# Designs tried in a protein design run: designed miniproteins, single chains, continued (5). Part 71

Each design is a single chain, and the fold is of that chain. pLDDT is the mean over its residues in the fold that is shown.

## One batch from the design tools (miniprotein)

Design m18466
Fold by ESMFold2-Fast:
Structure m18466 (fold): chain A 56 residues (1-56)
Amino acid sequence: MEAEKKMLEVLDTDGDGKISPEVVKAVERSPAFPGTEVDGVLDKETRDFLVAAVSR
């Protein structure tokens, strides 16, 4: 799947090939996010959520 590439293209606001911790925290604050922690770390749960979101 190209979902990882789409995730990076949508969420990499700086064009550096990295998703900023502030963007990750904004996603983790979303009511739709299944995790309970807002730590800015792109763990498996956060990554799976972002991949699902950008694959629409």
Scores: mean pLDDT 65

Design m18467
Fold by ESMFold2-Fast:
Structure m18467 (fold): chain A 80 residues (1-80)
Amino acid sequence: MIDEEDVARSLLRMIKSVSKIELDKLLKSDTATQSELDSLQRQIERVKRIGEEYPGVQKEADEAIAELQRSIEVVQQKLS
């Protein structure tokens, strides 16, 4: 029996780490696109669903969402 919650937790930790790297790239970029914003919003929806399916990973889900929301803020500022 593989604990699906442990797999979900590892996935959320990976998403958080990748989101930090992508945020650094966005901060160094001069421009952003609507497709990047749409992609980030879709990732937040996916993370929310994982958190709803696995209550034990709520902390990791919240942390991943926080990193993705920082990227959304940066993209929105560049699009305005």
Scores: mean pLDDT 82

Design m18468
Fold by ESMFold2-Fast:
Structure m18468 (fold): chain A 88 residues (1-88)
Amino acid sequence: MLIQESDTEAERIAYQAEKLGVDESLLEKLIEWEKNPEKLEQLQALIERRVAELAAELERVAATAEPAEQEEFLRETMRRLVEEAVAL
């Protein structure tokens, strides 16, 4: 059987998905985006922009909001990111 060193990225994605507690459906989308270099570049730019914008909001939410509000903010943020990424 082929055991490839090039599986490093797939293993890293699987490890991160387990560590982050995300669904396998997100993993499938990430794999598809990785096959499209143009979409991957747009996705990276989108994530960097959103993370920078959300860093200040996350800091405010973390300082003020209750844990339930923090979880909802993170879920909404991830949902929007996925929707925007799919639309690229």
Scores: mean pLDDT 65

Design m18469
Fold by ESMFold2-Fast:
Structure m18469 (fold): chain A 65 residues (1-65)
Amino acid sequence: TAEELRQELLELGRRVAELQAEIDKYKKSTDPENQKKAKELEKELHRLREEISTLQDRYDAARAA
């Protein structure tokens, strides 16, 4: 249902916020391992945003039906 998709979008939005906070934390470190971790998390964030975009399209279609 549209409501189920809305709840999933809200959960993914929370995950994005948490992941962004972790990226910011690692990027402030001068440790090369933490910088590498930040880069890996940025790739995960990009993938997650693509998933959110797809799910948003599905939610919009479900609302229009």
Scores: mean pLDDT 83

Design m18470
Fold by ESMFold2-Fast:
Structure m18470 (fold): chain A 67 residues (1-67)
Amino acid sequence: SDAATVAALLPLLSSPDVETREKAIGILGTLGAAARPAVPALEAALSDPSPSVRRMARQALENIAAA
């Protein structure tokens, strides 16, 4: 289920691996409205040290808001 997918992806946003954080954010963005519980974690990712993670978090938040 989308809810189970969101729950599984949330801890990956805290991964030390930049690629893992990027992939988790990308998947959350594709889930649209189902990823709304992840919004606080994605907002925190806007302050991530990686510019690519910050860009992906902004895009994911835009996709979720549009759903």
Scores: mean pLDDT 85

Design m18471
Fold by ESMFold2-Fast:
Structure m18471 (fold): chain A 103 residues (1-103)
Amino acid sequence: DAARLEEIRRRARRATAAEFFDLLQGEDRELVLTEFLRAHPHISREALLRGLAILEEMSKSPILRDKPVMYVLDAAHISSELSYPELQAVAELLRFLGVEYVP
């Protein structure tokens, strides 16, 4: 519901990469993805899921886990780990959740 989504957005706003992916689990992940994709019909669910999986794997690194999640997205972009659709999907999801570039 709207109140649960707002609580997730509040927690995501300044989350580290590790905290972000701990937050986006189970029912909370499905709620976020469902509401995001409903609001963003141009985004492929498949591209979003692939991009999130790549970012989550990178976020397990001791170097990246305590960095802001936007920093990990930038690292993935610079290292060409993401296709353009995957990069666009994840970037728009982080914007939807109100994730700040510098917490």
Scores: mean pLDDT 86

Design m18472
Fold by ESMFold2-Fast:
Structure m18472 (fold): chain A 99 residues (1-99)
Amino acid sequence: VGADPSAVRLSVVFVDGNDHLLGLERGVALLSVSPNNAVFVIAGPGEESRERARELADSFLALGAGEVVVRELEKMTAKSLGDVLNEAEKHLEELNKKA
């Protein structure tokens, strides 16, 4: 995404109990959180992943994110991830129309 200061930035955070997604979660969470940021938190299967996603969503809101959306997946597949990413892209397009 471009560095247009008037545009809302979208961040996507993947949360699950598995180490292989921990790097993505931490990397995205280290991005600057601001009122111009929309954050999508995607929880993998399992209650632990869902609890962590909710805690992260609350943390992003507390840090001043403009919007936080939580999506809980029953299973992590290419299709389910693609569906959520398509929703996130459409959401970013709508936010950019307001910027």
Scores: mean pLDDT 62

Design m18473
Fold by ESMFold2-Fast:
Order: sequence, then C-alpha cells, then structure tokens
Structure m18473 (fold): chain A 61 residues (1-61)
Amino acid sequence: SEEEIERLKQRLDAATTRDEVVAVINEIAKLYQENKDNPELRKKAIEVLQAAHDKYLALAA
C-alpha cells in the first residue's frame, strides 16, 4: 500500500548504517513483488529503491 511506501521512505531517511538501508531495500523488493497488479505502487517502490541505493553508496566507509 502507499502507507507502506511512506513508512519505508521514513525508515530510509532515519537509516544511519548500511545494514539499515539493506533492510529497507529488502522490504521494498518484497512490496514490489507482492503488487504486480499495481503499476503506480511499483513505480513508487522503484523510486524509493533508487534513493536507497544512493544512500547505501553515500554510507560507504
């Protein structure tokens, strides 16, 4: 649901470690797979996934 996408965005914004970002990525991927019939939700999930990848790289030590 869109509420789940919003919660994942908030978790991503609060993430301070790569492990926390990976946890968000895994939940986004699951949400994407479970919503095959909702292209709008899948599009939003991809946007959050892209932001998560960028944050993961930024947290690289």
Scores: mean pLDDT 81

Design m18474
Fold by ESMFold2-Fast:
Structure m18474 (fold): chain A 84 residues (1-84)
Amino acid sequence: SMEEEAEKKRAELEETYARLRAAFGPDQVTLLETEKDGLKVYAVLHRDAGGETDRVVAEAQRLIDEGVKEEHFFVALAPEARAV
C-alpha cells in the first residue's frame, strides 16, 4: 500500500539521517522539505573555510558507496558562508 511505501521511505530517511549525523555531526545536517511536492531531503551544510568542502564531498561519496541513497541528501554551503 502507499502507507507501507511511505513508512519504508521514512525508515530509509531516518537511517540516512543517522549515518549523516555520525559522519558530519548533528549541527551540519538539516532536514529540508520541498514545498511543491513535500519530498524530504537532508542538506549537509558546511562553511567553505580551510578546505572543508573537499572533505565533506569525499565523506559524502563514501556514504553513497556504503549504500546511502544519493537522492536522500546533498552537500551545500551554509547561508552565512554565501553571504560573505
Scores: mean pLDDT 71

Design m18475
Fold by ESMFold2-Fast:
Structure m18475 (fold): chain A 100 residues (1-100)
Amino acid sequence: MEKEQLSEDLEAYLSRKKLSEDITIGIVVEIDKKTKDITITLTIEYKGKPVAVLIFNIKAGEKTPQIHETILDKSFPKEKYEFAKKEAKKIAEELYKELV
């Protein structure tokens, strides 16, 4: 996806968090400079491959994020997915506390 105006209209922060030897979460935080809407995109990677994406979207002045879940690999072990999803939600909650 081409983000030509990201540096002008959006603040963006990129990081990664290792949860285990085989699970990493890629983190993208985007804040709209005009509306103050926050989008947190968390990509769950298993053995270096994206397996799921969780998008947390909070509108300016709202306390409850809208959560969108996309499973990219249905063969990903459910136990590992539930663990990664739980940790991803904690990461999103911690980031919202720092940004609000």
Scores: mean pLDDT 77

Design m18476
Fold by ESMFold2-Fast:
Formats: structure tokens, sequence, C-alpha cells
Structure m18476 (fold): chain A 69 residues (1-69)
């Protein structure tokens, strides 16, 4: 379902963000990488504009939580 695809995408992006942080990537590098992946996967999965907005907001919130540590 579209909801299940969105949930899986957010989990994959969250895991990627953590891996990049663990490798010493900067906030800007993490943001650029995650947003690029989000754009590519959104096109591949045919996400709606509303789903893309939700995913972008979730990714931004996750990046903020990562860089505060």
Amino acid sequence: SPRERLIRLLRDLTNLGQELKDQGASRDEIRETLMKRLEEESRRLGLSPEQRAQARAAVDAHIDSLVEQ
C-alpha cells in the first residue's frame, strides 16, 4: 500500500542517516544525501505530493535529532 511504502522509505532513510553520522559525515552531507535519496525513491514509488511532504518533514526532524548528539 502507499502507506506501507512511505513507512519503509522513512525507516530506510533513518537508517542511512545514522550510518552516515557514524561514518563522520557533516549535517550538510547527511541532509544532501537523504534528500537526494528521498527524491529518487519518491519518483520510483510514485508517492503523492502529500506523502513527499510528510517524508521530507520526517527526514528533517530526524536530521535535527542526529546533529543534537
Scores: mean pLDDT 81

Design m18477
Fold by ESMFold2-Fast:
Structure m18477 (fold): chain A 72 residues (1-72)
Amino acid sequence: MLLERLSEAELEAIVAVVKAAKSIADLSTRALAEAVGLSPATLRRRLDARSDLEVALRAGLVAYEREIEEEK
């Protein structure tokens, strides 16, 4: 899975952000970078260099949204 390519710390930070936020698309790059412990510039470079990281982030968001929908 794409999530397996993330470090444990990055995975936990991303999951926490997804669970805390309703939609990752609504977060600014600055807010997301702060939540995962990166500078905004570093996060932008990493997302540009690794399309798989963006896919993993969106997959986490989909999983979070699904849990909320199943509960409603």
Scores: mean pLDDT 56

Design m18478
Fold by ESMFold2-Fast:
Structure m18478 (fold): chain A 103 residues (1-103)
Amino acid sequence: AARDRAARMLEQVAAWAKDQGHEEVSELLRRAADAVRAGNYKEAIEIAKELLDKGHVDFAAAVIGALRYALEGRPVGVMDAMTPEEAKARLKEKIDELEKKLE
């Protein structure tokens, strides 16, 4: 299922984050994976917002990408080389779009 695959992708990113010494990020990504698998998309969005607030733009993008894959069946893309500010602004737009889809 798309949700299971999206959750597995987040679990892989979480394992990588832990290996890089980002234990707090890894725990947030595991919680996001569990939320996606359970269909608790609002919780996954809140985790993406927390990652953005902490400056973990790439990890927030991974959560949003997984949500888009679970909801729309679109492949998870990596953001092209953007400034952190540009990437953060784009992710906020995608978060707003997803919140509107979930009501």
Scores: mean pLDDT 76

Design m18479
Fold by ESMFold2-Fast:
Structure m18479 (fold): chain A 103 residues (1-103)
Amino acid sequence: MDEKKALLIERARAYGRALAAGDFDAQRAHGEEVVSLVQDMAMTESRSTVDRWIRDAARALREALLAAGATEKQAEEEGRVFEETGLYAARQGFDRRRLLERL
């Protein structure tokens, strides 16, 4: 099992549960961990691998939201925002890696 992928999926589920509960402190904490994990993944993994793992995590987030009683519309919207935010964080990580490779 890839430990980074498994941790990203677990944090995505925790973030989804925090969203459903309206727990803003937990949302911030898990959201920051997700961004940090994605940026770390971008330092060692291929773009296609990171993109796939972000999409897998977004699916896990949607499932966690639905299980916690969110509507399908809310789950899809939050999943989309999560995927967009994750892909943006990955882009920042890849850009940083590219700069470091030139130093």
Scores: mean pLDDT 86

Design m18480
Fold by ESMFold2-Fast:
Structure m18480 (fold): chain A 61 residues (1-61)
Amino acid sequence: TSAGDSIGGSLRRELIEAGAPEELAEEAAKQVREAADQGASDTELAQLGERLGREVLAQAG
């Protein structure tokens, strides 16, 4: 839960600062938090956040 909130919050902020649409940044953060709620490990959450970040930035660019 704490890791999901921290990773999700950081991902959302970084995506918005990089010029991604707020809607896509919020959806990415939500997916990270949902994975944490489902029992994903800190390593899995970090990998998910990195992947989602790349996908959102690729769509925004």
Scores: mean pLDDT 80

Design m18481
Fold by ESMFold2-Fast:
Structure m18481 (fold): chain A 85 residues (1-85)
Amino acid sequence: SIMEKIEKINKEALAKAEELLKQGKVKEALKVAYQGAIEIAKLLGDEEAVAEYQRKLAAVNGDTANATPADLEAVAKFLENFKKA
């Protein structure tokens, strides 16, 4: 089912992002979180969410600056969302 696919994406994204975050790789963790969110949004047919997360992922990929407190907060919020699903 779609819900089983979402649960699998949530578990895989959570595990990968938490491991990256433990290594201090905040931007890599954020990329994993956005990739997971894009795949879930695609499964739900939420085209606006797909476009928004693709823009955010592209911004992180193009950003040469160090991770910000806002990046860390965004990762933490995604981890909570992945845990609740």
Scores: mean pLDDT 83

Design m18482
Fold by ESMFold2-Fast:
Structure m18482 (fold): chain A 74 residues (1-74)
Amino acid sequence: SQEKINNLKQRLLNATSADEAFEIGLELKDLNQEDLAIEAFDKAEQLVEEQGLDYKIAEDAGVEVLKIAVNKVT
């Protein structure tokens, strides 16, 4: 629903953990909000870099962005 998308946008704006940003990205992807999902996955990757945390989240986020990009072209 549009309300859920708006709530996820607000959560993404306020997200301070890579885990939360990644989770928001997956929810946005499930709602077919591909551009917002990419923003969320990019934020998750940035938060991993800034905080020096688990690089697996950054790797997984990059894979999700690539999947969306490939689907957009085809």
Scores: mean pLDDT 79

Design m18483
Fold by ESMFold2-Fast:
Structure m18483 (fold): chain A 74 residues (1-74)
Amino acid sequence: SMKEELEKHRNELLQELGKLVKELIKTASEEEQKKIEQIALQTMGDLIRAVERGESKEKLEEIFRKGKEEILKV
């Protein structure tokens, strides 16, 4: 179903976000780690809620992109 495809895409984005966070925290300061984790948790929540609301794959990609951009600016 369309919802199953969105849930699969969400899970792929969550895995990619988790990998990014793990790599960045290896060289981040304690303060930077806290900021990265806060942005990641917010982005994860936004992705979960977007799927629950039946939003598009394009919306999931937008949420992921914005979260990634914010994390990389830390």
Scores: mean pLDDT 88

Design m18484
Fold by ESMFold2-Fast:
Structure m18484 (fold): chain A 103 residues (1-103)
Amino acid sequence: MEEIIKKKFEEFGPEKAEEQLIVNIETAFELELIGYEFDREKGIPHPDPRINEMSLEEVREWLKKEEEELKKKVRELAEKLRRGEISPEEAAKELAQAIKELR
């Protein structure tokens, strides 16, 4: 994960990488929500019993909170990169860590 994020910052620069990462995050969370909605409609249990105990509304709220925190982190890291305060490697490491902590 770190290597993919690092390449985006290195190849596209901070502004374009921010745009691409935000779109990727939005798409990933939308697909994840669609998966949960599909499973609930078909009566397919999730492997994590905690998620099975959540209502679909609670899943939507949880995913929205995670999405917004991750998008906020991307914007903060892109801003630091624009200012030359961090390297693409450091930005990728921090974003990958944030992704792990949200899951």
Scores: mean pLDDT 81

Design m18485
Fold by ESMFold2-Fast:
Structure m18485 (fold): chain A 66 residues (1-66)
Amino acid sequence: MKSLEEIVEQLKKHLSETEKSMLDRALNDPRLTDEGLINVLQHIALTSKNEEAKKYAQEGIDLLRS
């Protein structure tokens, strides 16, 4: 099973520049909670044009909920 860091790294390879910026902003927020990160990943899973980005976003959500 991949770590959250590995999932995020793979996810970033399939994100648009705008989506990468949004994710990086969330990850660099010292107030970020697991729920906050899940919300960002859900947004990517629902709105991303890239099927691989959606898959990795969902893997991250599943890991954070486990």
Scores: mean pLDDT 81

Design m18486
Fold by ESMFold2-Fast:
Structure m18486 (fold): chain A 81 residues (1-81)
Amino acid sequence: DEVEELIEKVLAMIRAGVDPAEIAKLLLEAKRRYGEEAYDIIVARAQEELARIQAAQIPAELSQPNVSFLSEEELRAQKEV
């Protein structure tokens, strides 16, 4: 329960574009309070969310996809028309 709450907090910080160093401090606190197993779980979930955000270009206030990403998919779609 407490570990899951901490995971949610870390994911929220990642989505808000908080400095990775500050997230790392929270992860170290989690390791100190809940142990290595909990730390590994939280780190794994944080890494998944970071990868998702990087792919979606949703860090900080950037909420729109890069137009250059659409051009590749549009080129593939329009080639058949």
Scores: mean pLDDT 66

Design m18487
Fold by ESMFold2-Fast:
Structure m18487 (fold): chain A 66 residues (1-66)
Amino acid sequence: GAHEMAIAYARELAAGLVARAREAFPDQPVSGSVEVRGNTITITLTVGDETRTVSVSLDELGRALL
C-alpha cells in the first residue's frame, strides 16, 4: 500500500545517502537508519561523530508518491 511504498522510498533514500557519505568520507565510519513511529518516518545518518536527522509525515509522503 501507500505506506509500504513511502517506507521503501525512505529506505532507498537512506541507502543512497550512506553510499554518498562513504564516497565523500572513506576514512569515517558511516551508518544510516530508517525509523517509523506512528505517522512519522525518520532517516538518521551518522558520519563519524556527527548525526543528522530528517523527519517526514508517512501520510504526506504516501500521498505525494501516489
Scores: mean pLDDT 79

Design m18488
Fold by ESMFold2-Fast:
Structure m18488 (fold): chain A 75 residues (1-75)
Amino acid sequence: GPALELTNALLLRDRERALAILEGVEDARGVLRQAIELLRSLGYDISDEEEAAILALETLEEQVDAAIALVRRSS
């Protein structure tokens, strides 16, 4: 599903693919939340405050860039 595809794109740091997935879904916010939950299940330490900060960003581009930065930090 879109959340798993987004999680894979974020892990690969594939910004263009991550954006294409979020632009192609009706509930981009829900898909991004599910991808963050999947990242946590894989052992990425993402706080509720960090999730809220990402979801508060105005553009999907900013949200993707912030999510990739969290993945990069934890690698």
Scores: mean pLDDT 88

Design m18489
Fold by ESMFold2-Fast:
Structure m18489 (fold): chain A 84 residues (1-84)
Amino acid sequence: VEVESLTVTASGNTLTVSGKLSKGGEGSTVVLLDSQGRAVGTTTADDNGQFSLEKTVPPGTYTARVYSPNGELLGTGTATVPAP
């Protein structure tokens, strides 16, 4: 399974994680972690390997991690929500 696209974007205090996995990526887990490693959001890839997650969060650096259905790390993305 391959990450075809992974975008982590901050707009104000809203983080958007979106992307697509190759064939076999269905059921993959996407975890959004804060700078302390705490999970603040999760989603799963659909039958086409597509995923989307939107979360309103405090300022800080956030990491999205994509895991295959068997727990293999497929990709990561990072975005920073700026302080006001």
Scores: mean pLDDT 81

Design m18490
Fold by ESMFold2-Fast:
Structure m18490 (fold): chain A 92 residues (1-92)
Amino acid sequence: MTRVTAEFTIEAADADAAQAAVVETRRALEAAGATDIEVRVLRLTATSVTARIVATFAGDAAGAAALVEEAVRAGAAAAGARLVELRVEARE
């Protein structure tokens, strides 16, 4: 089991769209087979959100990190938001 921690910043038209991107990211992680998903909003502005996600995946660190990167990008796209910053750390 691989534990992945990701911190990301998303810019959107408004705070509701920014928060929707976080919700869609969680949904994408669940679809990718993630378990023990924890989501924490670190900073919220009128047009951006910075969030930290911790999730567990089966398999290796590289595969798990790629799935998290894809989930964050998919979540931002689904909300019509822009991914500005993404940092991913995976530990087996």
Scores: mean pLDDT 85

Design m18491
Fold by ESMFold2-Fast:
Structure m18491 (fold): chain A 80 residues (1-80)
Amino acid sequence: RSEAIAQAGTAAATKAQEGQPELSHEDINAAVQAGVDTLLAGGSVEEAAEVLRRKLLEKGASEEVAEEAVKAFVEAYEKA
């Protein structure tokens, strides 16, 4: 549902910002939006998580921060 997708995006953005505060809000939001757009287009949560991880890494996130953001994204989506 749209609320589950919104919760997933918010959780991922929060985790990325907490893990790596030097990342810009705009870069984090762009990466998270790519994951959200994947879900809105009918992609699986696994596909959205992969898109999110890739985009965060492209924006300079560490692998650890990207993995934590992906975990938060998936958990928030599943619990909504």
Scores: mean pLDDT 82

Design m18492
Fold by ESMFold2-Fast:
Structure m18492 (fold): chain A 92 residues (1-92)
Amino acid sequence: GEEGEEKGREGEKKGLEGNGKEGGEGGSEAGALGSEAAKKGDYEGAERSGESGLRAGLAGALSGSNPTEGTAGALSGIGALIDAGLVGGKPA
């Protein structure tokens, strides 16, 4: 769980420094680790990694360099958050 959050935080820092590629890559890695955590039943870890990945991807996209990679990282983080949320179900 924590590894995904840490990778997202590093990616966010890189994106904020203007490195959209590394921001997007960090977001994609954090999102992928979050989805893997959800598959193992660690929905709290999936949520933390997904949030971290979304932040990294957005920082990368906003850097102005490689916005496509930043956007992909953000979407990967959102995917992990969806995977975490799908288990809780919506009250009917």
Scores: mean pLDDT 75

Design m18493
Fold by ESMFold2-Fast:
Structure m18493 (fold): chain A 87 residues (1-87)
Amino acid sequence: MEEEVRKAIEKAVELFKEGKPYEGISYLLQEIQKIVDSLKDPEEIRKVYELAKKLIDEAVERGEITPEQAELIKKGLDTIYENHLKK
């Protein structure tokens, strides 16, 4: 689970480095959605969400993702998380 989240972020970062930010955002949100869909425990879903946000913030600090790209990703993550908790 944590390793899958880290790999999704790393692959998204490579897409950002290639100048494909929309593909990177789309890929990352799709992979996080798949991970979350595989989980039934709300606490595990929350851990995925928290880890993803932390890794995105770290990528911004390293200059691998722009703050604007991070905002779009976080908005998508918030939507995924809220949809799973409301069901």
Scores: mean pLDDT 80

Design m18494
Fold by ESMFold2-Fast:
Structure m18494 (fold): chain A 86 residues (1-86)
Amino acid sequence: SAGAEAMLAVGRAAAEHEGASLEEQARAVAQAWADTSGSVEGGQAFLDFMLADPERGKRILDSYIAYYREEEARRAAAEAAARAAA
């Protein structure tokens, strides 16, 4: 559960910064990871990893955005179904 929550927080940060520079998106994702994991050093390592290869970093960010949007859509659909049933 903790890992799933960390992935959602990371994906949300990436989605909220979509259209921003790679550096801005990477920093937001690294901060979300640090906040969720409690590891400032882990967040810094993640940031460094994403920026060391910008093409790889972009692919990772795109994957996190896609994951978050799929989960958000699933939750929205469940909420809509619950409202329709009420």
Scores: mean pLDDT 81

Design m18495
Fold by ESMFold2-Fast:
Parts: structure tokens; C-alpha cells; sequence
Structure m18495 (fold): chain A 77 residues (1-77)
């Protein structure tokens, strides 16, 4: 609940999201935002594991970009 509410609260902050994602979040309920976040939760867990295990920065950055793209795709759907 906290993460979806946090994203909903930050949607009006400058630079928080790309304009397209910000508009999509504004149009969605907290439950819809939470569903999108839950869909990417396994990939986020993998990213946290990579960071904890000391994966190379380039691999961590690539996973961040992958998660950003996936989250954007789900929020814009």
C-alpha cells in the first residue's frame, strides 16, 4: 500500500515521472498503481539481490532501465 500511495502522492512533483507516466498515474486509482507495482515486484527483488551481491554497476543500471521501462509500460496500459 505504501509504495502505491507514495507514487500517487509524488505524481504532481516536478521531475518525479516522465509526463506520460505522470498523466497515467493521475488517471489511475491507488489499487491500479499497486497492481502495476506488484507485477514488477519479482524483477525489483532481483535488482535488490544483485545490489546485495555486489553485481557490476553497469548490470545494475541495465536492470534499473529494464524495470523503469516495464513499470512505464504497465502504468501506461
Amino acid sequence: AARAAELAASRDLPGAFEPEVGEAIRAKSVDEIQAALDAVAPAEAELRRMIAEGAPREEIEAKHRELHAKRRELLLA
Scores: mean pLDDT 66

Design m18496
Fold by ESMFold2-Fast:
Structure m18496 (fold): chain A 89 residues (1-89)
Amino acid sequence: MEKLRRDTIVKILKDAGVKEGDEVVLGLPESDTVRELIREAVKEVGGKIVKEVVLPGSPSPSDIVVEKVGDKFVVTSRDNVEKAKELVK
């Protein structure tokens, strides 16, 4: 059940290597609740959201991934990883 928690996202961000001052790009589906949760998690780890893009799909707890692309980090759903990576290159 829909348990996308801020603490879970914070762990995913830290495990991906997001540190204070790192630039973060959000490539997420249209969902105010999920976007706000991700924004709060990024702020908690000290990350800086520099870009937000709406991508298709519906996120779930298992669909949220964080990947490093160059000097930035991308937070997206698993199905949108390749599209989100291209948006930050």
Scores: mean pLDDT 74

Design m18497
Fold by ESMFold2-Fast:
Structure m18497 (fold): chain A 63 residues (1-63)
Amino acid sequence: MEVEIREEDGFYVATARVGDVEAVLSGRTREEAEALAPQAEQLARQLAKVAEEQEKFAKEHPP
């Protein structure tokens, strides 16, 4: 898993990825964004679980 902290328009953004799923949380300071990194990671994991359900359907689709 990758968690990135970056600054955008005066906010700090924490981005977490799990598989093909990305979760983004923003804070007002770098410390806040870093504190949100575990939350973003947790959200990415939950979204990845939902994406797995969708991928099961997609696997039935012939290319």
Scores: mean pLDDT 74

Design m18498
Fold by ESMFold2-Fast:
Structure m18498 (fold): chain A 94 residues (1-94)
Amino acid sequence: SEFEKELEEAKKIIEENVKDEKKKKELLKLVEEAIELEKEIKENKIGLTEEVLKKHLELQVRMQKILGSDKSEEELEELKKKNLEEFEKKKKEE
């Protein structure tokens, strides 16, 4: 899976670039939880769930804060909220 490769690369970036041990531990936990969810989806042939989407969006926001995004933390959280609302709207239209 492309996402599995991206999550493993994110783990490496966190380990190399995050100097704060508390933040590093929190981010690594999020990556490991996302990897586990991706493996469960792949094994059970279940499509992308709302829970997996939420985990990916949380990881994206956290990673952008570390890697230096041109977007503020508030803008990243609003983008996350908008993406979740669009996902729920599409689900209701099915």
Scores: mean pLDDT 66

Design m18499
Fold by ESMFold2-Fast:
Parts: structure tokens; C-alpha cells; sequence
Structure m18499 (fold): chain A 87 residues (1-87)
């Protein structure tokens, strides 16, 4: 659904901005992995593979929760959760 894809796009945008502001290489790696999962979820959702898309979004949220707490982290997680609700 269009709403889930819009929220995934916003989650990716927030996570990319978080990545740009991060200086710790290990934290950057976690953020990059989360972004890859969100991007895969978007592709899977456009193909109608919603159960697989959901698992990738859940993995991205798990990864982002390991990152130090910032407003951009909270925004990325919030949009990822909204994407799950809209699938």
C-alpha cells in the first residue's frame, strides 16, 4: 500500500541523515545495515510480499534500537513502525 511505502521512504530519509551525523564507525555499520533492510522491505512491499517486507522492517527497528538515542533515531523508528501498521 502507498502509505506503507511513504513511511518506509521517510524512515530511510531519517536513517540516512542519522548516518551522516554519526562519527562512530561501528554505529555507522549498524545504521547502514538497518537502511539496507528498509530498502529491501520497500522492494518486497511493491512486489506484494508483505510478510517478508514486515520481517525486514522489524530487523531494521532492532538494529536502530542499538544506536545511541537521538531525535533522528526516534523518527526513523517511528516511521518504520508506521510502515508495519500500514502493510
Amino acid sequence: PAEALAHLRRAIESALELLKQETDPEVKKIIQEAIEHLERAGVLATLGRYDEARRHIEKAIELLEQVPDTPLKREAIEHARRALDAL
Scores: mean pLDDT 91

Design m18500
Fold by ESMFold2-Fast:
Structure m18500 (fold): chain A 77 residues (1-77)
Amino acid sequence: DDFVARVRAMADGDFPIEVARAVADGTPQSTLMSRLRAAGVNTSSATVSQMMAAARRHRDDPQRMLAEMRRIRIQSA
């Protein structure tokens, strides 16, 4: 709840916010993939898996989490 609100205040797009929400809610990766597809986000299962792992590692540091997610997205492009 508070974690997702902090991520929403710092993120410039829906992708990191939806990943943070999924991790906070215990949402499976397959469900998150469906949500991202519905939102028009083109990504791979590998990218989403890495971003979810980053969110789990850095729940107490949303700034570091978002920086790591940005690096993952750049490496996948």
Scores: mean pLDDT 80

